Designed miniproteins, single chains, continued (4). Designs and how they scored, part 74

Each design is a single chain, and the fold is of that chain. pLDDT is the mean over its residues in the fold that is shown.

## One batch from the design tools (miniprotein)

Design m14735
Fold by ESMFold2-Fast:
Structure m14735 (fold): chain A 67 residues (1-67)
Amino acid sequence: MKEELAEKVAEETGVSKSTARKALELLEEDPRISYEELAEKLGISRETAEEMKQTYSALLAQEKKEK
């Protein structure tokens, strides 16, 4: 599941799969993490961190509507 989420986030935001996976791990450890803290920990822009968090929120609301 999380690997598929990381792939979708990477596709939507244009980041690498490894960066998307690290973002998932950070969000799992601290779901309340700020965009600034997420950006700093991943070494990405605040704007990219915002897009990633929004994309994860949308995908987590998914009800197994893969295809």
Scores: mean pLDDT 74

Design m14736
Fold by ESMFold2-Fast:
Structure m14736 (fold): chain A 96 residues (1-96)
Amino acid sequence: MEEERERRKKEAEELLQKGIDYFSNKDYDKAIEYFEKAIELEPDNVEAYILLGIAYYQKGDKEKAIEYFNKALEIARKKNDEETVKYIESLIEKIK
């Protein structure tokens, strides 16, 4: 139903915002938790995967950062979002 889709989208957006708030306070562990919850509600949310990659990079986990950026890249390519693809490729190049 449309109401169920809108509700999940709103819940995912609220989870992303909470994750961003924790990230801004340098609480990367809680940021990761909320971004993972957002992905559970919206498995195709490219922004959530990008934010997970950035959070893992800030924790010093470069390998996980690249893994999540590659997941974001796959989703962006499936959506034919060339601008987001280029952005994610630039993030991977900067950290490898």
Scores: mean pLDDT 85

Design m14737
Fold by ESMFold2-Fast:
Structure m14737 (fold): chain A 101 residues (1-101)
Amino acid sequence: MVDELTPEQLEALEEMEKLAEEGPVLIRQAKEALEDGSDEKLKKLLEELKKKDFPFAQALAQQLEEILNTKNPEERERLIQQRLEQLDKALRRIEEAKKNK
């Protein structure tokens, strides 16, 4: 499929390379911040993610911002649990890809 890549798809591949190298670190940081659940930890991670110019970091920043903007404690906890599950799956997929499936 590489031979038929558009410029947009080539950018996506470069993104995937960054994701393979930085993704596990970012996911672990996000899991730690979400498990803590404090506004301080979530805001600190959000600032770090906003400095990274790639879609995965931007998407993760968006998710953290949604959690921070959620005023209902039960809804916020549900979002945190949902994101933790998604991050765990993402981390496993990235690690499996790095080990050549």
Scores: mean pLDDT 73

Design m14738
Fold by ESMFold2-Fast:
Structure m14738 (fold): chain A 65 residues (1-65)
Amino acid sequence: AATAEAAAELARRAAELLRAGDYEGAKQMSEQAIRVAEAAGRSDALAAASAHGAREIKEMAESLL
């Protein structure tokens, strides 16, 4: 099920991959986090924050690829 907590966990894992130098993994995980956050609902503050963080991670990973 798509939940705000699942989106937050995926965004956290994307950040870990980015720090480890796995830019392709960080990009893929951040894209999944965005999809899960959008499915969880735009009215959920955690989902909105997770989507925002994941977009930032995706942009950074893409700039480093």
Scores: mean pLDDT 80

Design m14740
Fold by ESMFold2-Fast:
Structure m14740 (fold): chain A 55 residues (1-55)
Amino acid sequence: KRAEFYRRTLEEIRERLTREQFLKAADVMIEIAKKQGDEETIKVIREERERFLAE
């Protein structure tokens, strides 16, 4: 599932990137998903981004 791929990718890079780099990566992934019309992937990426900010 495409959404699972993005979720796992964000989890993997979370420890390797600075907070700002992680947020930028998530924003780029959202833009790609928007161009693909993949609303489920957009929702998953936004949820991961919000979870990270809530910590």
Scores: mean pLDDT 76

Design m14741
Fold by ESMFold2-Fast:
Structure m14741 (fold): chain A 61 residues (1-61)
Amino acid sequence: SLEEAKERARKAALESIKKYFLNQAKIDPEKALQSFIDYMNKVKEEELRKKLEELRAELEK
């Protein structure tokens, strides 16, 4: 399904991002970890914002 394809694409993108930060951790592990946490928090905020907008749209129907 389209939803399954989107979820697979999301997981693949997330794994690529994780791999990037893991490579950076070999240079500066503490800074790389903090940057990764900051990035993940931003991604979570955007996902929550999208869900909230979808709920708002449903309520306005």
Scores: mean pLDDT 75

Design m14742
Fold by ESMFold2-Fast:
Structure m14742 (fold): chain A 52 residues (1-52)
Amino acid sequence: SMDAALAVADALIAAGATETDRASIEAAGRALGLSPEQIADAAAILLGERAP
């Protein structure tokens, strides 16, 4: 969902990430306690693979 994508983006920015890639999104999503489905949706949105 969009909320999951925003939470992952905020976590990556706070961690000082310079680029957003699938591995970083998956790691951040797991650390945030997101479900596998939420992580997959966040990755697709943040990587531009589907519309938000």
Scores: mean pLDDT 76

Design m14743
Fold by ESMFold2-Fast:
Structure m14743 (fold): chain A 88 residues (1-88)
Amino acid sequence: AKELEERAKKLEEELKKLIEKYAQILVQGSSDPALSTLEGAKAFLKDIADGKETGEAEPKTEGGKLIKEELKKLGKEYKELKKKAEEL
């Protein structure tokens, strides 16, 4: 029971750090106005991690697309771990 809570907490902290790091990378490489500010990039990545649609804001670089896919996978994993922790 506690192990699943601890894993969810660690993944949450990892997601927070990755969003911060990847937002800085997206700002440097993006031609999209919504992704050209640190605030816009962070909001975009948080929405991806939450499984929300991000509208027309889309990273055009190969690195930006990989970041989107990675956060989407990690966000889904976090939600599944959190649900399992709540069941125990």
Scores: mean pLDDT 71

Design m14744
Fold by ESMFold2-Fast:
Structure m14744 (fold): chain A 56 residues (1-56)
Amino acid sequence: DKLEEALKEKRDELREKAAEEGEKLEAAGGTREEGEEIVKKLNKEAEEFRKKLEAE
């Protein structure tokens, strides 16, 4: 239950961060490829967070 709550909170946090970074990227005239790299980075961070929680 604590694991599930922590994962949900982290996912919501990363989703909001991705939206904010995406908005800034579009305003700055960034490329789609740059946006995809941001998403990949955040997804990797979420996976690493999950692994750390599972190890505890």
Scores: mean pLDDT 76

Design m14745
Fold by ESMFold2-Fast:
Structure m14745 (fold): chain A 100 residues (1-100)
Amino acid sequence: SAAERAGGGGPAPPPGGPHYTTDEAHLEAQAKMAARAVAAALRRAAPGERVEAGLAADSEEQARELAERVAELVRELAPDAEVVRIEVEGRGAVVEVRKL
């Protein structure tokens, strides 16, 4: 990457607060990987077939955010598919997508 400083100085962390940006970056990276895997599976699937992505995070809130971000990215990568279910339980989440 050519950027000396990414973004507008990044987040304003508390003193001695390492890893404050890594959680957001990891969530985005995990969401992109999961969405690409779902899109690839949908490309090989027949119309009407369903694909599920199982997700894990460090908290229920992060699992919810991860699932919602995956659903958003899947809609962008596979506009010929429909997100039919998002389920969150504890640190786990499932996104179910149906090919149209």
Scores: mean pLDDT 74

Design m14746
Fold by ESMFold2-Fast:
Structure m14746 (fold): chain A 59 residues (1-59)
Amino acid sequence: LSPLERRVLAAEARAIAEHGFDATQRDIARLAGVSVATVSRILRRLSARRLAEIEAANA
């Protein structure tokens, strides 16, 4: 993972810890210090990778 991807994932974990299921991409962007568009792009890419990894592990 790139440094930016790690920062976004850490911010996601913090947002969930603080806001629970009400955590938004805006909250993640604020905690990571990046734009909402950057968060959306990174999470979409990581979601695709995570899905592929889960499919490989459970196939």
Scores: mean pLDDT 75

Design m14747
Fold by ESMFold2-Fast:
Structure m14747 (fold): chain A 78 residues (1-78)
Amino acid sequence: MEEITRGVILIALAVARTVARKQGDEATAEALDEAIDLVAKNAPVEEIVEAIERAKALSKDPETQKVLDLVIEEVKKL
Protein backbone atom coordinates (compact mmCIF):
# COMPACT_ATOMS: atom_id res chain seq x y z
CA MET A 1 0.00 0.00 0.00
CA GLU A 2 2.73 2.50 0.97
CA GLU A 3 4.63 1.64 -2.25
CA ILE A 4 1.49 2.23 -4.38
CA THR A 5 0.87 5.56 -2.59
CA ARG A 6 4.45 6.69 -3.35
CA GLY A 7 3.97 5.69 -7.01
CA VAL A 8 0.79 7.77 -7.29
CA ILE A 9 2.51 10.75 -5.60
CA LEU A 10 5.48 10.53 -8.02
CA ILE A 11 3.19 10.40 -11.08
CA ALA A 12 1.14 13.40 -9.86
CA LEU A 13 4.28 15.45 -9.16
CA ALA A 14 5.78 14.50 -12.56
CA VAL A 15 2.58 15.61 -14.35
CA ALA A 16 2.53 18.92 -12.43
CA ARG A 17 6.23 19.45 -13.32
CA THR A 18 5.50 18.83 -17.04
CA VAL A 19 2.62 21.34 -16.96
CA ALA A 20 4.83 23.95 -15.23
CA ARG A 21 7.61 23.49 -17.82
CA LYS A 22 5.13 23.82 -20.72
CA GLN A 23 3.90 27.08 -19.15
CA GLY A 24 7.50 28.38 -18.86
CA ASP A 25 7.27 28.34 -15.04
CA GLU A 26 10.82 27.14 -14.40
CA ALA A 27 10.76 28.05 -10.68
CA THR A 28 7.73 25.80 -9.99
CA ALA A 29 9.22 23.02 -12.17
CA GLU A 30 12.52 23.15 -10.20
CA ALA A 31 10.63 23.05 -6.87
CA LEU A 32 8.68 20.01 -8.13
CA ASP A 33 11.95 18.32 -9.21
CA GLU A 34 13.17 18.78 -5.61
CA ALA A 35 9.92 17.26 -4.23
CA ILE A 36 10.19 14.30 -6.65
CA ASP A 37 13.80 13.64 -5.54
CA LEU A 38 12.75 13.74 -1.86
CA VAL A 39 9.91 11.23 -2.47
CA ALA A 40 12.20 8.95 -4.54
CA LYS A 41 14.87 8.83 -1.78
CA ASN A 42 12.22 8.24 0.93
CA ALA A 43 12.89 11.50 2.80
CA PRO A 44 10.92 12.34 5.98
CA VAL A 45 7.24 13.19 5.37
CA GLU A 46 7.74 16.69 6.83
CA GLU A 47 10.49 17.49 4.27
CA ILE A 48 8.38 16.20 1.36
CA VAL A 49 5.31 18.21 2.49
CA GLU A 50 7.44 21.37 2.85
CA ALA A 51 8.90 20.94 -0.67
CA ILE A 52 5.43 20.45 -2.21
CA GLU A 53 4.03 23.46 -0.29
CA ARG A 54 6.92 25.55 -1.66
CA ALA A 55 6.08 24.43 -5.24
CA LYS A 56 2.39 25.24 -4.62
CA ALA A 57 3.31 28.75 -3.38
CA LEU A 58 5.39 29.38 -6.53
CA SER A 59 2.67 28.11 -8.91
CA LYS A 60 0.18 30.62 -10.35
CA ASP A 61 -2.02 27.88 -11.85
CA PRO A 62 -5.11 27.12 -9.67
CA GLU A 63 -5.43 23.61 -11.14
CA THR A 64 -1.81 22.77 -10.20
CA GLN A 65 -2.38 24.17 -6.69
CA LYS A 66 -5.42 21.87 -6.25
CA VAL A 67 -3.45 18.82 -7.42
CA LEU A 68 -0.59 19.65 -5.04
CA ASP A 69 -3.04 19.98 -2.10
CA LEU A 70 -4.29 16.45 -2.85
CA VAL A 71 -0.70 15.18 -3.12
CA ILE A 72 0.12 16.69 0.32
CA GLU A 73 -2.79 14.73 1.85
CA GLU A 74 -1.48 11.51 0.22
CA VAL A 75 2.09 12.20 1.50
CA LYS A 76 0.71 12.53 5.06
CA LYS A 77 -0.44 8.87 4.77
CA LEU A 78 3.20 7.70 4.32
Scores: mean pLDDT 80

Design m14748
Fold by ESMFold2-Fast:
Structure m14748 (fold): chain A 98 residues (1-98)
Amino acid sequence: GSLLERLERIVKEAEEQARNTDSDRSVDSIELELIIKKLEEEGYSRDEAILLLSLYYIIQEKGLTPEQILELGEKVIKEAKTELHKEAGELLKELGEG
């Protein structure tokens, strides 16, 4: 499966686990921590995991297709003024690969 499909699965599994956790912490906070931990286990840094998750929510909110995600990633890389901007574009390209 694509990175996008893996992220969707990770988010759903984390959401289910967070709802079943008895804690004084918010469900959203637990969910976020579980997603980041799983992405770190897959080899992403914490900063990359946070960036990936942010990009994933943007993709979901805007309903971007894999083709549109790849196009956006390429544009972001070409217009990159910082390393973080370039990293965001590279992650978008990975998310658009199916």
Scores: mean pLDDT 78

Design m14749
Fold by ESMFold2-Fast:
Structure m14749 (fold): chain A 98 residues (1-98)
Amino acid sequence: NPEERERRLNELISEAARLTLEYLKENPEKIDELRQQGAEIRRLLLEKGFSEEEALLMVILAGGMLALGESLEEVLEWVRNSKSVEEMAEKFEERLNK
């Protein structure tokens, strides 16, 4: 069901954004570090041929994974190997359910 898949994707994006904001609220000293990490992730995604919109959604998902305690190295590996926003969202959901 395409509508159900879109709803699920939007819920995961919203959760990733929420987790990132809560993490930065509790760790304001991490704002500059996460900004730099987000810029690097965006650069890699654009180099892979993703659109600006796709890159934005994938950066949000990556931010959520970083907020959940994943290493930058692991997140960058998922960024390099992901073929779609949906695949990146699946990795985020797997991390949420650990």
Scores: mean pLDDT 84

Design m14750
Fold by ESMFold2-Fast:
Structure m14750 (fold): chain A 57 residues (1-57)
Amino acid sequence: MSTEEQARVVKAFNKAYEALKAGKSDEEALNIARSLGLDEQTAEKVVAAAKDVLAWE
């Protein structure tokens, strides 16, 4: 994975986490990940990871 892809994944995770914490929908969080240039499979995994972290907080 390139440094740019890694940075996008981290940024997408943080943005999805913040959106979900603010009460946004899963679809909104997924659209944020897609807007940052992630493919659908990676975007879904990032949103799922953010949801898992929130479920334990």
Scores: mean pLDDT 79

Design m14751
Fold by ESMFold2-Fast:
Structure m14751 (fold): chain A 72 residues (1-72)
Amino acid sequence: MPTQEQLKEGEEKADELTKEVIELLKELGDEETAEDILLAEYKGSALSEEEKKKVSELIIEALKEELKRREE
């Protein structure tokens, strides 16, 4: 489960991308799978702002693919 600090940091630094990730996580409804996807893409805590944006885009793509897979 993401911490309050991580959610606030994401909102301030990534804005639209972070909100899109949060909305996709809510739509998925499966916190375990969501955490697995997040961990697989991040794999570390020390990322630059540019790297965080790129990783967020990869996470968004992975979450959309998982949602599509679960519809079938």
Scores: mean pLDDT 63

Design m14752
Fold by ESMFold2-Fast:
Structure m14752 (fold): chain A 94 residues (1-94)
Amino acid sequence: REKLLEEFKKRTEEVLERAKKEPLSKLIAELDAQAAAEKDPLKRLELGIQAGIIRLLALFGSTEEWAPEAQEDAKRARERFEERSKKLKEEAEK
């Protein structure tokens, strides 16, 4: 429903605004914990998608306006992703 999509977008934007004020590790852990405790399957899916959006933005998005700790978490995530991608490529060619 259109209303549910608008509310989902608003809640997702609120999560993105939290990245400007707190560490990504804390934000992601909180979203994962809320999803694990949530009994409504649709709300669990929403929380999982929100955590996924934060993870994707940390890897590929702009983080200049994020909190310094969140920027550091994003940098570490990008370094780990690059290292893992390199290892997977080397493994596939062997």
Scores: mean pLDDT 76

Design m14753
Fold by ESMFold2-Fast:
Structure m14753 (fold): chain A 111 residues (1-111)
Amino acid sequence: SAEEKADKGREYEEAGKYEEAAKYFAEAGLLYLQEGNYEKAIEYLEKAVKAAEKAGNKELLAKALALLGQAYFFKGDYEKAIEYLKKAIETDPNGSVAEGAKKLIEYLKSL
């Protein structure tokens, strides 16, 4: 469940294992997104961003930022959605999330 992933994220964060913390917080955020709980999704994706930054893992950071952009999109905050999607692209321009983030930005600008 989303809560079980969030709990594991906290345990890894308290242990200083930031890469594992980022992965579990991002998974919790994604599950809350799928449930339509955008407030909790944003909360845990922000924790995933901070953990990925502490881990120095650009791939995890870009993924967390892209998911945070998607969460703001579903919440109807298109300005913040574009900001986070741009940050995801800047973090890892040649990574797996960059093309999807660019397409979503173009869609949002067409509204």
Scores: mean pLDDT 89

Design m14754
Fold by ESMFold2-Fast:
Structure m14754 (fold): chain A 128 residues (1-128)
Amino acid sequence: SIIDLLSSRFSEEEFDILFSAYVNAGLALEQGDLESATKYILEAIEKIYEKDKQKGVEAFLLLTKLSLTGRDVSIEELGARLAAQDFAIPDPELRALEVEVFRRVTEELLKKVPDSKELKELLEVLRA
């Protein structure tokens, strides 16, 4: 589960930040509030990033993969699954909003980490 994967890789404080953001972003997306959902994810990642830049990027990549596919996959496999419409979320409208949130957060994080190969690869996948 997303709970098991996040709790195994992150501290209790980091887990609380990430899981709260995930829940709050999900609730915002159910109301069509893309701006609030984007803000919840971005602020959570920034809190981790301020303490550890690499861990902040890793947290964002993992959260994106788990949210979209339910699995910790490679960015290449994420792209293949998105192209095949193999999503964890069965609602196609909610899926489109969630992809757009993670695209927006990736663009904002690239302004802070412009040389991140993983974030550049993720952005290409999310734009397809």
Scores: mean pLDDT 84

Design m14755
Fold by ESMFold2-Fast:
Structure m14755 (fold): chain A 111 residues (1-111)
Amino acid sequence: MEAARERGLELAREARAELEERRPDFLAGAMAIGALVGEEAGEELRRAIERALTGDVEEAAEAVERAARLLEEAARAGDARDPALGAFLREVAEAARRIAEKLREAAELLA
């Protein structure tokens, strides 16, 4: 139990540190989503990142998973306008997926 809890806390800290480090990329992604998909979708990404930074580990996992889906949708729209924009959004989506996976594992270990 103790080893699982320590691993869960370490994964949660690592995931949140990576999220904070990539916060400028997520903010840029939210602006791009607003332009490509709609302003409401961009605001949803901003709210998801805020929930991921301030919520519990399970809430954070769900929020980052939602952010990854929004970024993937925007990447498909971005590819039609500018391949570099689509590639950027896809890279940020992949980062979100990695962060979400760590948060999900952390949530399971802390349950």
Scores: mean pLDDT 84

Design m14756
Fold by ESMFold2-Fast:
Structure m14756 (fold): chain A 80 residues (1-80)
Amino acid sequence: DPKKLLEETKKRLDEIVKEMEALSTTPEQQALVERFKKDVEEAKKLLEKMVEKGYDPETIKRVAETILRTAEALLERLKA
Protein backbone atom coordinates (compact mmCIF):
# COMPACT_ATOMS: atom_id res chain seq x y z
CA ASP A 1 0.00 0.00 0.00
CA PRO A 2 1.85 3.13 -1.26
CA LYS A 3 -0.39 5.45 0.79
CA LYS A 4 0.44 3.55 4.00
CA LEU A 5 4.16 3.57 3.14
CA LEU A 6 3.97 7.35 2.53
CA GLU A 7 2.22 7.89 5.90
CA GLU A 8 4.80 5.78 7.79
CA THR A 9 7.74 7.48 6.02
CA LYS A 10 6.38 10.96 6.87
CA LYS A 11 5.93 9.91 10.52
CA ARG A 12 9.52 8.60 10.76
CA LEU A 13 10.93 11.76 9.13
CA ASP A 14 8.99 13.89 11.64
CA GLU A 15 10.42 11.77 14.50
CA ILE A 16 13.97 12.26 13.18
CA VAL A 17 13.43 16.05 12.89
CA LYS A 18 12.12 16.13 16.48
CA GLU A 19 15.21 14.25 17.72
CA MET A 20 17.52 16.60 15.79
CA GLU A 21 15.76 19.66 17.26
CA ALA A 22 16.16 18.20 20.78
CA LEU A 23 19.91 17.64 20.17
CA SER A 24 20.60 21.06 18.56
CA THR A 25 22.21 23.34 21.16
CA THR A 26 24.54 25.55 19.06
CA PRO A 27 23.56 28.14 16.39
CA GLU A 28 25.35 26.01 13.76
CA GLN A 29 23.37 22.89 14.77
CA GLN A 30 20.11 24.88 14.77
CA ALA A 31 20.87 26.20 11.25
CA LEU A 32 21.60 22.64 10.06
CA VAL A 33 18.26 21.42 11.49
CA GLU A 34 16.34 24.28 9.81
CA ARG A 35 17.90 23.38 6.43
CA PHE A 36 17.13 19.71 7.03
CA LYS A 37 13.47 20.55 7.81
CA LYS A 38 13.21 22.21 4.37
CA ASP A 39 14.82 19.15 2.73
CA VAL A 40 12.33 16.89 4.55
CA GLU A 41 9.40 18.97 3.27
CA GLU A 42 10.70 18.66 -0.33
CA ALA A 43 11.24 14.89 0.15
CA LYS A 44 7.64 14.53 1.38
CA LYS A 45 6.40 16.39 -1.73
CA LEU A 46 8.48 14.12 -3.98
CA LEU A 47 7.05 10.96 -2.39
CA GLU A 48 3.49 12.36 -2.56
CA LYS A 49 3.91 13.07 -6.31
CA MET A 50 5.29 9.56 -6.90
CA VAL A 51 2.25 8.03 -5.17
CA GLU A 52 -0.14 10.33 -7.11
CA LYS A 53 1.51 9.42 -10.45
CA GLY A 54 1.15 5.70 -9.71
CA TYR A 55 4.82 4.77 -9.43
CA ASP A 56 5.51 1.11 -8.68
CA PRO A 57 5.31 0.44 -4.88
CA GLU A 58 8.83 -1.07 -4.89
CA THR A 59 10.23 2.09 -6.52
CA ILE A 60 8.46 4.30 -3.95
CA LYS A 61 9.80 2.06 -1.15
CA ARG A 62 13.41 2.31 -2.44
CA VAL A 63 13.19 6.12 -2.67
CA ALA A 64 11.63 6.33 0.83
CA GLU A 65 14.37 4.04 2.25
CA THR A 66 17.07 6.22 0.67
CA ILE A 67 15.52 9.39 2.16
CA LEU A 68 15.26 7.77 5.61
CA ARG A 69 18.87 6.50 5.51
CA THR A 70 20.10 9.99 4.60
CA ALA A 71 18.05 11.48 7.46
CA GLU A 72 19.38 8.88 9.94
CA ALA A 73 22.97 9.58 8.83
CA LEU A 74 22.49 13.33 9.49
CA LEU A 75 21.02 12.57 12.93
CA GLU A 76 24.07 10.42 13.77
CA ARG A 77 26.40 13.22 12.59
CA LEU A 78 24.66 15.59 15.04
CA LYS A 79 25.31 13.08 17.87
CA ALA A 80 29.02 12.91 17.03
Scores: mean pLDDT 85

Design m14757
Fold by ESMFold2-Fast:
Structure m14757 (fold): chain A 71 residues (1-71)
Amino acid sequence: SAVEGLKSADQSVRLNAVFTLGEIGDEAAVEPLIKALQDVNEDVRTIAKVVLKESSNEAIKKAGEKAIAAL
């Protein structure tokens, strides 16, 4: 699943997982996406910020903005 992709050792797999979860807007993705904000790869971190901020789900967007502010 896309959530499992965020746990991959491969940064390209994690990046694709972030994009996929952002498109779906699944609330189960909030915790994994917040963890991706601290990813070792800058592109993964950047896209995680974008998908959290641009979420059509207000709860996801609010949780993401709070997590980003705490970085």
Scores: mean pLDDT 77

Design m14758
Fold by ESMFold2-Fast:
Structure m14758 (fold): chain A 65 residues (1-65)
Amino acid sequence: SEAVELAQRHDSPASPEAARAVKRVLEEAGIDPMGPLGREALARLTPEDSPEEAERVARELIAEA
């Protein structure tokens, strides 16, 4: 799936559900989730992070950019 591909592309331990949440948030903001911002968002996550926590991390990173 695209979410699994996103996590694998960035060598992230994030769950597929968390990766999907990051992808959705970045795409809604007009940002390529396969790019550096997607990699940074996934790097801040652990395998235990929920999709809601992943969305928060992605939104926080967008605000910092």
Scores: mean pLDDT 74

Design m14759
Fold by ESMFold2-Fast:
Structure m14759 (fold): chain A 63 residues (1-63)
Amino acid sequence: MENLEKGKELFKQGKLDEAIEYYRKALEEDPDNEEARLGLLQTLIAKGKVPEALKLAKEWQDR
């Protein structure tokens, strides 16, 4: 998916806020996309939003 690929590129460039936006968009189109979920969690952790990342991981675990 284009949104997932863009999120990965932005993360590699250190554009964490933009990467979060594209990963969230990828998950809106496919909520079960494991790569998008992992990418969003990694980006949130890198930005220091660890509690937010843990909350999302818990929500996805209750699938």
Scores: mean pLDDT 80

Design m14760
Fold by ESMFold2-Fast:
Structure m14760 (fold): chain A 62 residues (1-62)
Amino acid sequence: DREALEREIVRLQEEAARAVKEGDYETAARLYARAAELAHQIGDDALAQLFARESEELRRLA
């Protein structure tokens, strides 16, 4: 169910962006980590690496 996973990735990105605007870097890092897992499941390793990197950067700010 690639389309459902792609929709969930978009939702997680939107929630993570809101968390960043609110200064909630811990929540944003978790959301990007989840998005990375889903990107990996759909075989998009490049996207998974980008989300994982964003999660790590946000975790450093928390």
Scores: mean pLDDT 87

Design m14761
Fold by ESMFold2-Fast:
Structure m14761 (fold): chain A 81 residues (1-81)
Amino acid sequence: PLPVFSPAASEVALFALRQMDALGVPAPKATAAALNVLVLLSEGRADEAVEFLAETLRESGASEEDVRAVAEAVRARAEAA
């Protein structure tokens, strides 16, 4: 069975995709990472989604300041959903 994606989880994943694009993550990697974030958020695994996103950003050369800012923003959005 396919996981059920909430509109809230989809919005958070789309936000993460836009942040990855802005920070220079290559489009195929950013898309794959956003889909993984969507799955993790839809499973209630928000902490794992944030950790995975942070690592993806670090691997792509983002600064620790940018990684922290994006991780905090995604966590806040996931918590509010």
Scores: mean pLDDT 81

Design m14762
Fold by ESMFold2-Fast:
Structure m14762 (fold): chain A 78 residues (1-78)
Amino acid sequence: SEKEKILKEIEEIKKKYEEGEISREEALKKLVELAIKAQEKGLVEAAHKISELIAEIMKDESDIEKVIKIYEEEEKKK
């Protein structure tokens, strides 16, 4: 199912970030894109899990600004 696919992608992003395979910026970008996709599909539980992980990864004002910019860029693609 789409829910299972998104949950698997969340786990893969988290693992790659924790293992140092991707940067914080790359992890945040992937998670924001996935959150938008989950919201558009009405997958509330998946969207909530992604939002919690984004909050966990964000450390400072620079990360907050990066997340805002990613949302703005994705909105421009509509």
Scores: mean pLDDT 78

Design m14763
Fold by ESMFold2-Fast:
Structure m14763 (fold): chain A 62 residues (1-62)
Amino acid sequence: MGLPRPELIPKELLEELERAVEEEERALRENPTLTDEILELAVKILALAVEMVVAEREARKK
């Protein structure tokens, strides 16, 4: 599901998301164990997705 209001995402959260994705990409390149890295990446992305939903919810209240 796409974000209905991307402008409500705080710039700080968007920047953290980009940094986290970049760090996970780096970790994936450094670690040859793709199965384990894929699992960790999925968990990280899920956590960030939850954080984005929370941020958008809070932004709507402001």
Scores: mean pLDDT 66

Design m14765
Fold by ESMFold2-Fast:
Structure m14765 (fold): chain A 107 residues (1-107)
Amino acid sequence: MKKSLVIVNVSLEVDGDEAGAARLAELLAERLREEAERLGAEVVAVITAAAEGRARVTVVAEVPEEKAEEVARRLRERAPELAREAAAEAGVELLRVDVTVTVVPAV
């Protein structure tokens, strides 16, 4: 079965210090991994970055080609909710969430 990659990029603006932004990024990365795995994806990479007022999370998941668009759609829909939940747990105010999801075709 051919596999596609689904790449989820979440960019976050927060009212908080670097430590709070880093905690948010880690919690969001964990939630996105769990959501991707629930959808039947294999998470192959997770990258987090944080600075004062900003955080970024990238999750790369491998899925069967026929499921890639559905998994991408669900992750795009769920990511803002997961970001709000992660922000509440991290104790930071979430000012903006931007989500991009890219499907890389099967090779």
Scores: mean pLDDT 87

Design m14766
Fold by ESMFold2-Fast:
Structure m14766 (fold): chain A 68 residues (1-68)
Amino acid sequence: SKAKEEEIEKARKEYEERLERIKKETEERIAAASKEGPEAAFQADKEGGERLKKAEEEGERRLKELEE
């Protein structure tokens, strides 16, 4: 139904926006941490990657549930 399509579209947009937000925040954290040193930058990148992975898993699960 059209209502189902609209729900999927909204969920996909929210998912994409969340991924872009995490990527931007990670880049900003890496840039800030790089001023402290390579180890701090590495840790910021690692934390960003873990955050992104969780968001991808949650977003993909939500989309799959909506598509059934």
Scores: mean pLDDT 84

Design m14767
Fold by ESMFold2-Fast:
Structure m14767 (fold): chain A 80 residues (1-80)
Amino acid sequence: SEELARLLYDLILRYYDHQSGFDRTLLQRQLDGLAQVDPESAEKIRKVYDEVVEKARNGIKLSDKEKEEVYKKILEAVKS
C-alpha cells in the first residue's frame, strides 16, 4: 500500500529529524502490526529503519537522494 509506505517513511524521517521516543513507539507498533500479516515486508522496513538510525547516531545527515532511496526501499517492501 502506498499509504502505508508514506506513513512508515514519514515516521522514520520524523524519528531521524527529531529523535522522538513517541515517533519511535508509533513506528514500532506499525511494524509489529505489519509483521503479523507480512513478516517479510516488516523485516525489510526494519532494516531500512536500522540503517537510518545508525546514520543519525553517527551524526550523518541524509541527502535528498538518500531520503528518496529510503522511500523507494519502503515502497518496494510494502508492494511485495
Scores: mean pLDDT 76

Design m14768
Fold by ESMFold2-Fast:
Structure m14768 (fold): chain A 63 residues (1-63)
Amino acid sequence: MEISEEARKYLEEGVKAYKEGNYDEAIKYFRKAIEVDPRLGEAARLLAEVLFKKGYEEVDFTK
């Protein structure tokens, strides 16, 4: 599927942002990947995971 090529690009950028601790950026890219290919369960899974990581930081930092 040609569209999976686009979704893969967003997925990779999201993963890179996630590894850098840029959770908001990772969320943005994963949302884009899902928007391009809503059947891409990987992106949905990673989005949920990064949201949990963001919550962890809030618990420790208590914004």
Scores: mean pLDDT 73

Design m14769
Fold by ESMFold2-Fast:
Structure m14769 (fold): chain A 95 residues (1-95)
Amino acid sequence: RSTEERVAGALREAARLIRDGIASEDPEVRRNQLEAAAFIIERAARGASPDMSRRLRRVAREIRRAAELAAQPESKDLGARAARRAEELAAELAS
């Protein structure tokens, strides 16, 4: 698999975890899903080019911010925005 295919796959999986998390009414489940999503993207960043790694780490930071706020109403909106960002980047890489 190309690096782009692997990174796109990681971004899609992270977006799925984020959406599962924000659909949950349990803040603990939401935090755990968001943390897992951030970890997947951070792991993908380690094998990526410097430019791609920077972009991936930016998305991971947005996800971690949503995770920190998991018990707050803003967490669902921040998570949704991070999921959209991950989906957009995955689509860009798959083109």
Scores: mean pLDDT 87

Design m14770
Fold by ESMFold2-Fast:
Formats: sequence, structure tokens, C-alpha cells
Structure m14770 (fold): chain A 55 residues (1-55)
Amino acid sequence: SELEKAKEEAEKIINDPNATGEQKSRAYEALTALDSPDPELQKLALEEIKKIVEE
């Protein structure tokens, strides 16, 4: 699913030695938001992960 893929991408960013501390922090926050029952928070988290991947 899109949520599972996003969680994998966020985890990859968090464990990437080439990612900045800022990118890792944002990815961690997005990862926790994906586990929220709030669909709007999940949507924002998906968008944030995509932004980091596009950097």
C-alpha cells in the first residue's frame, strides 16, 4: 500500500548516512504521523516524505 511504501521510504531516509539531520528529523516525524489515526496527518506525512525524496 502507499502507507507501507511511505513508511519504508521514511525508514530508509532515517538510516541513510548521506541524509542531513534535518531530513532525518522530518522523516521521523512523518513516520510517527503515518501511525496516527488522523487521515489528514497521514496525508501531510506522505507529502513530507515525497518532498524529502525529491531533494
Scores: mean pLDDT 81

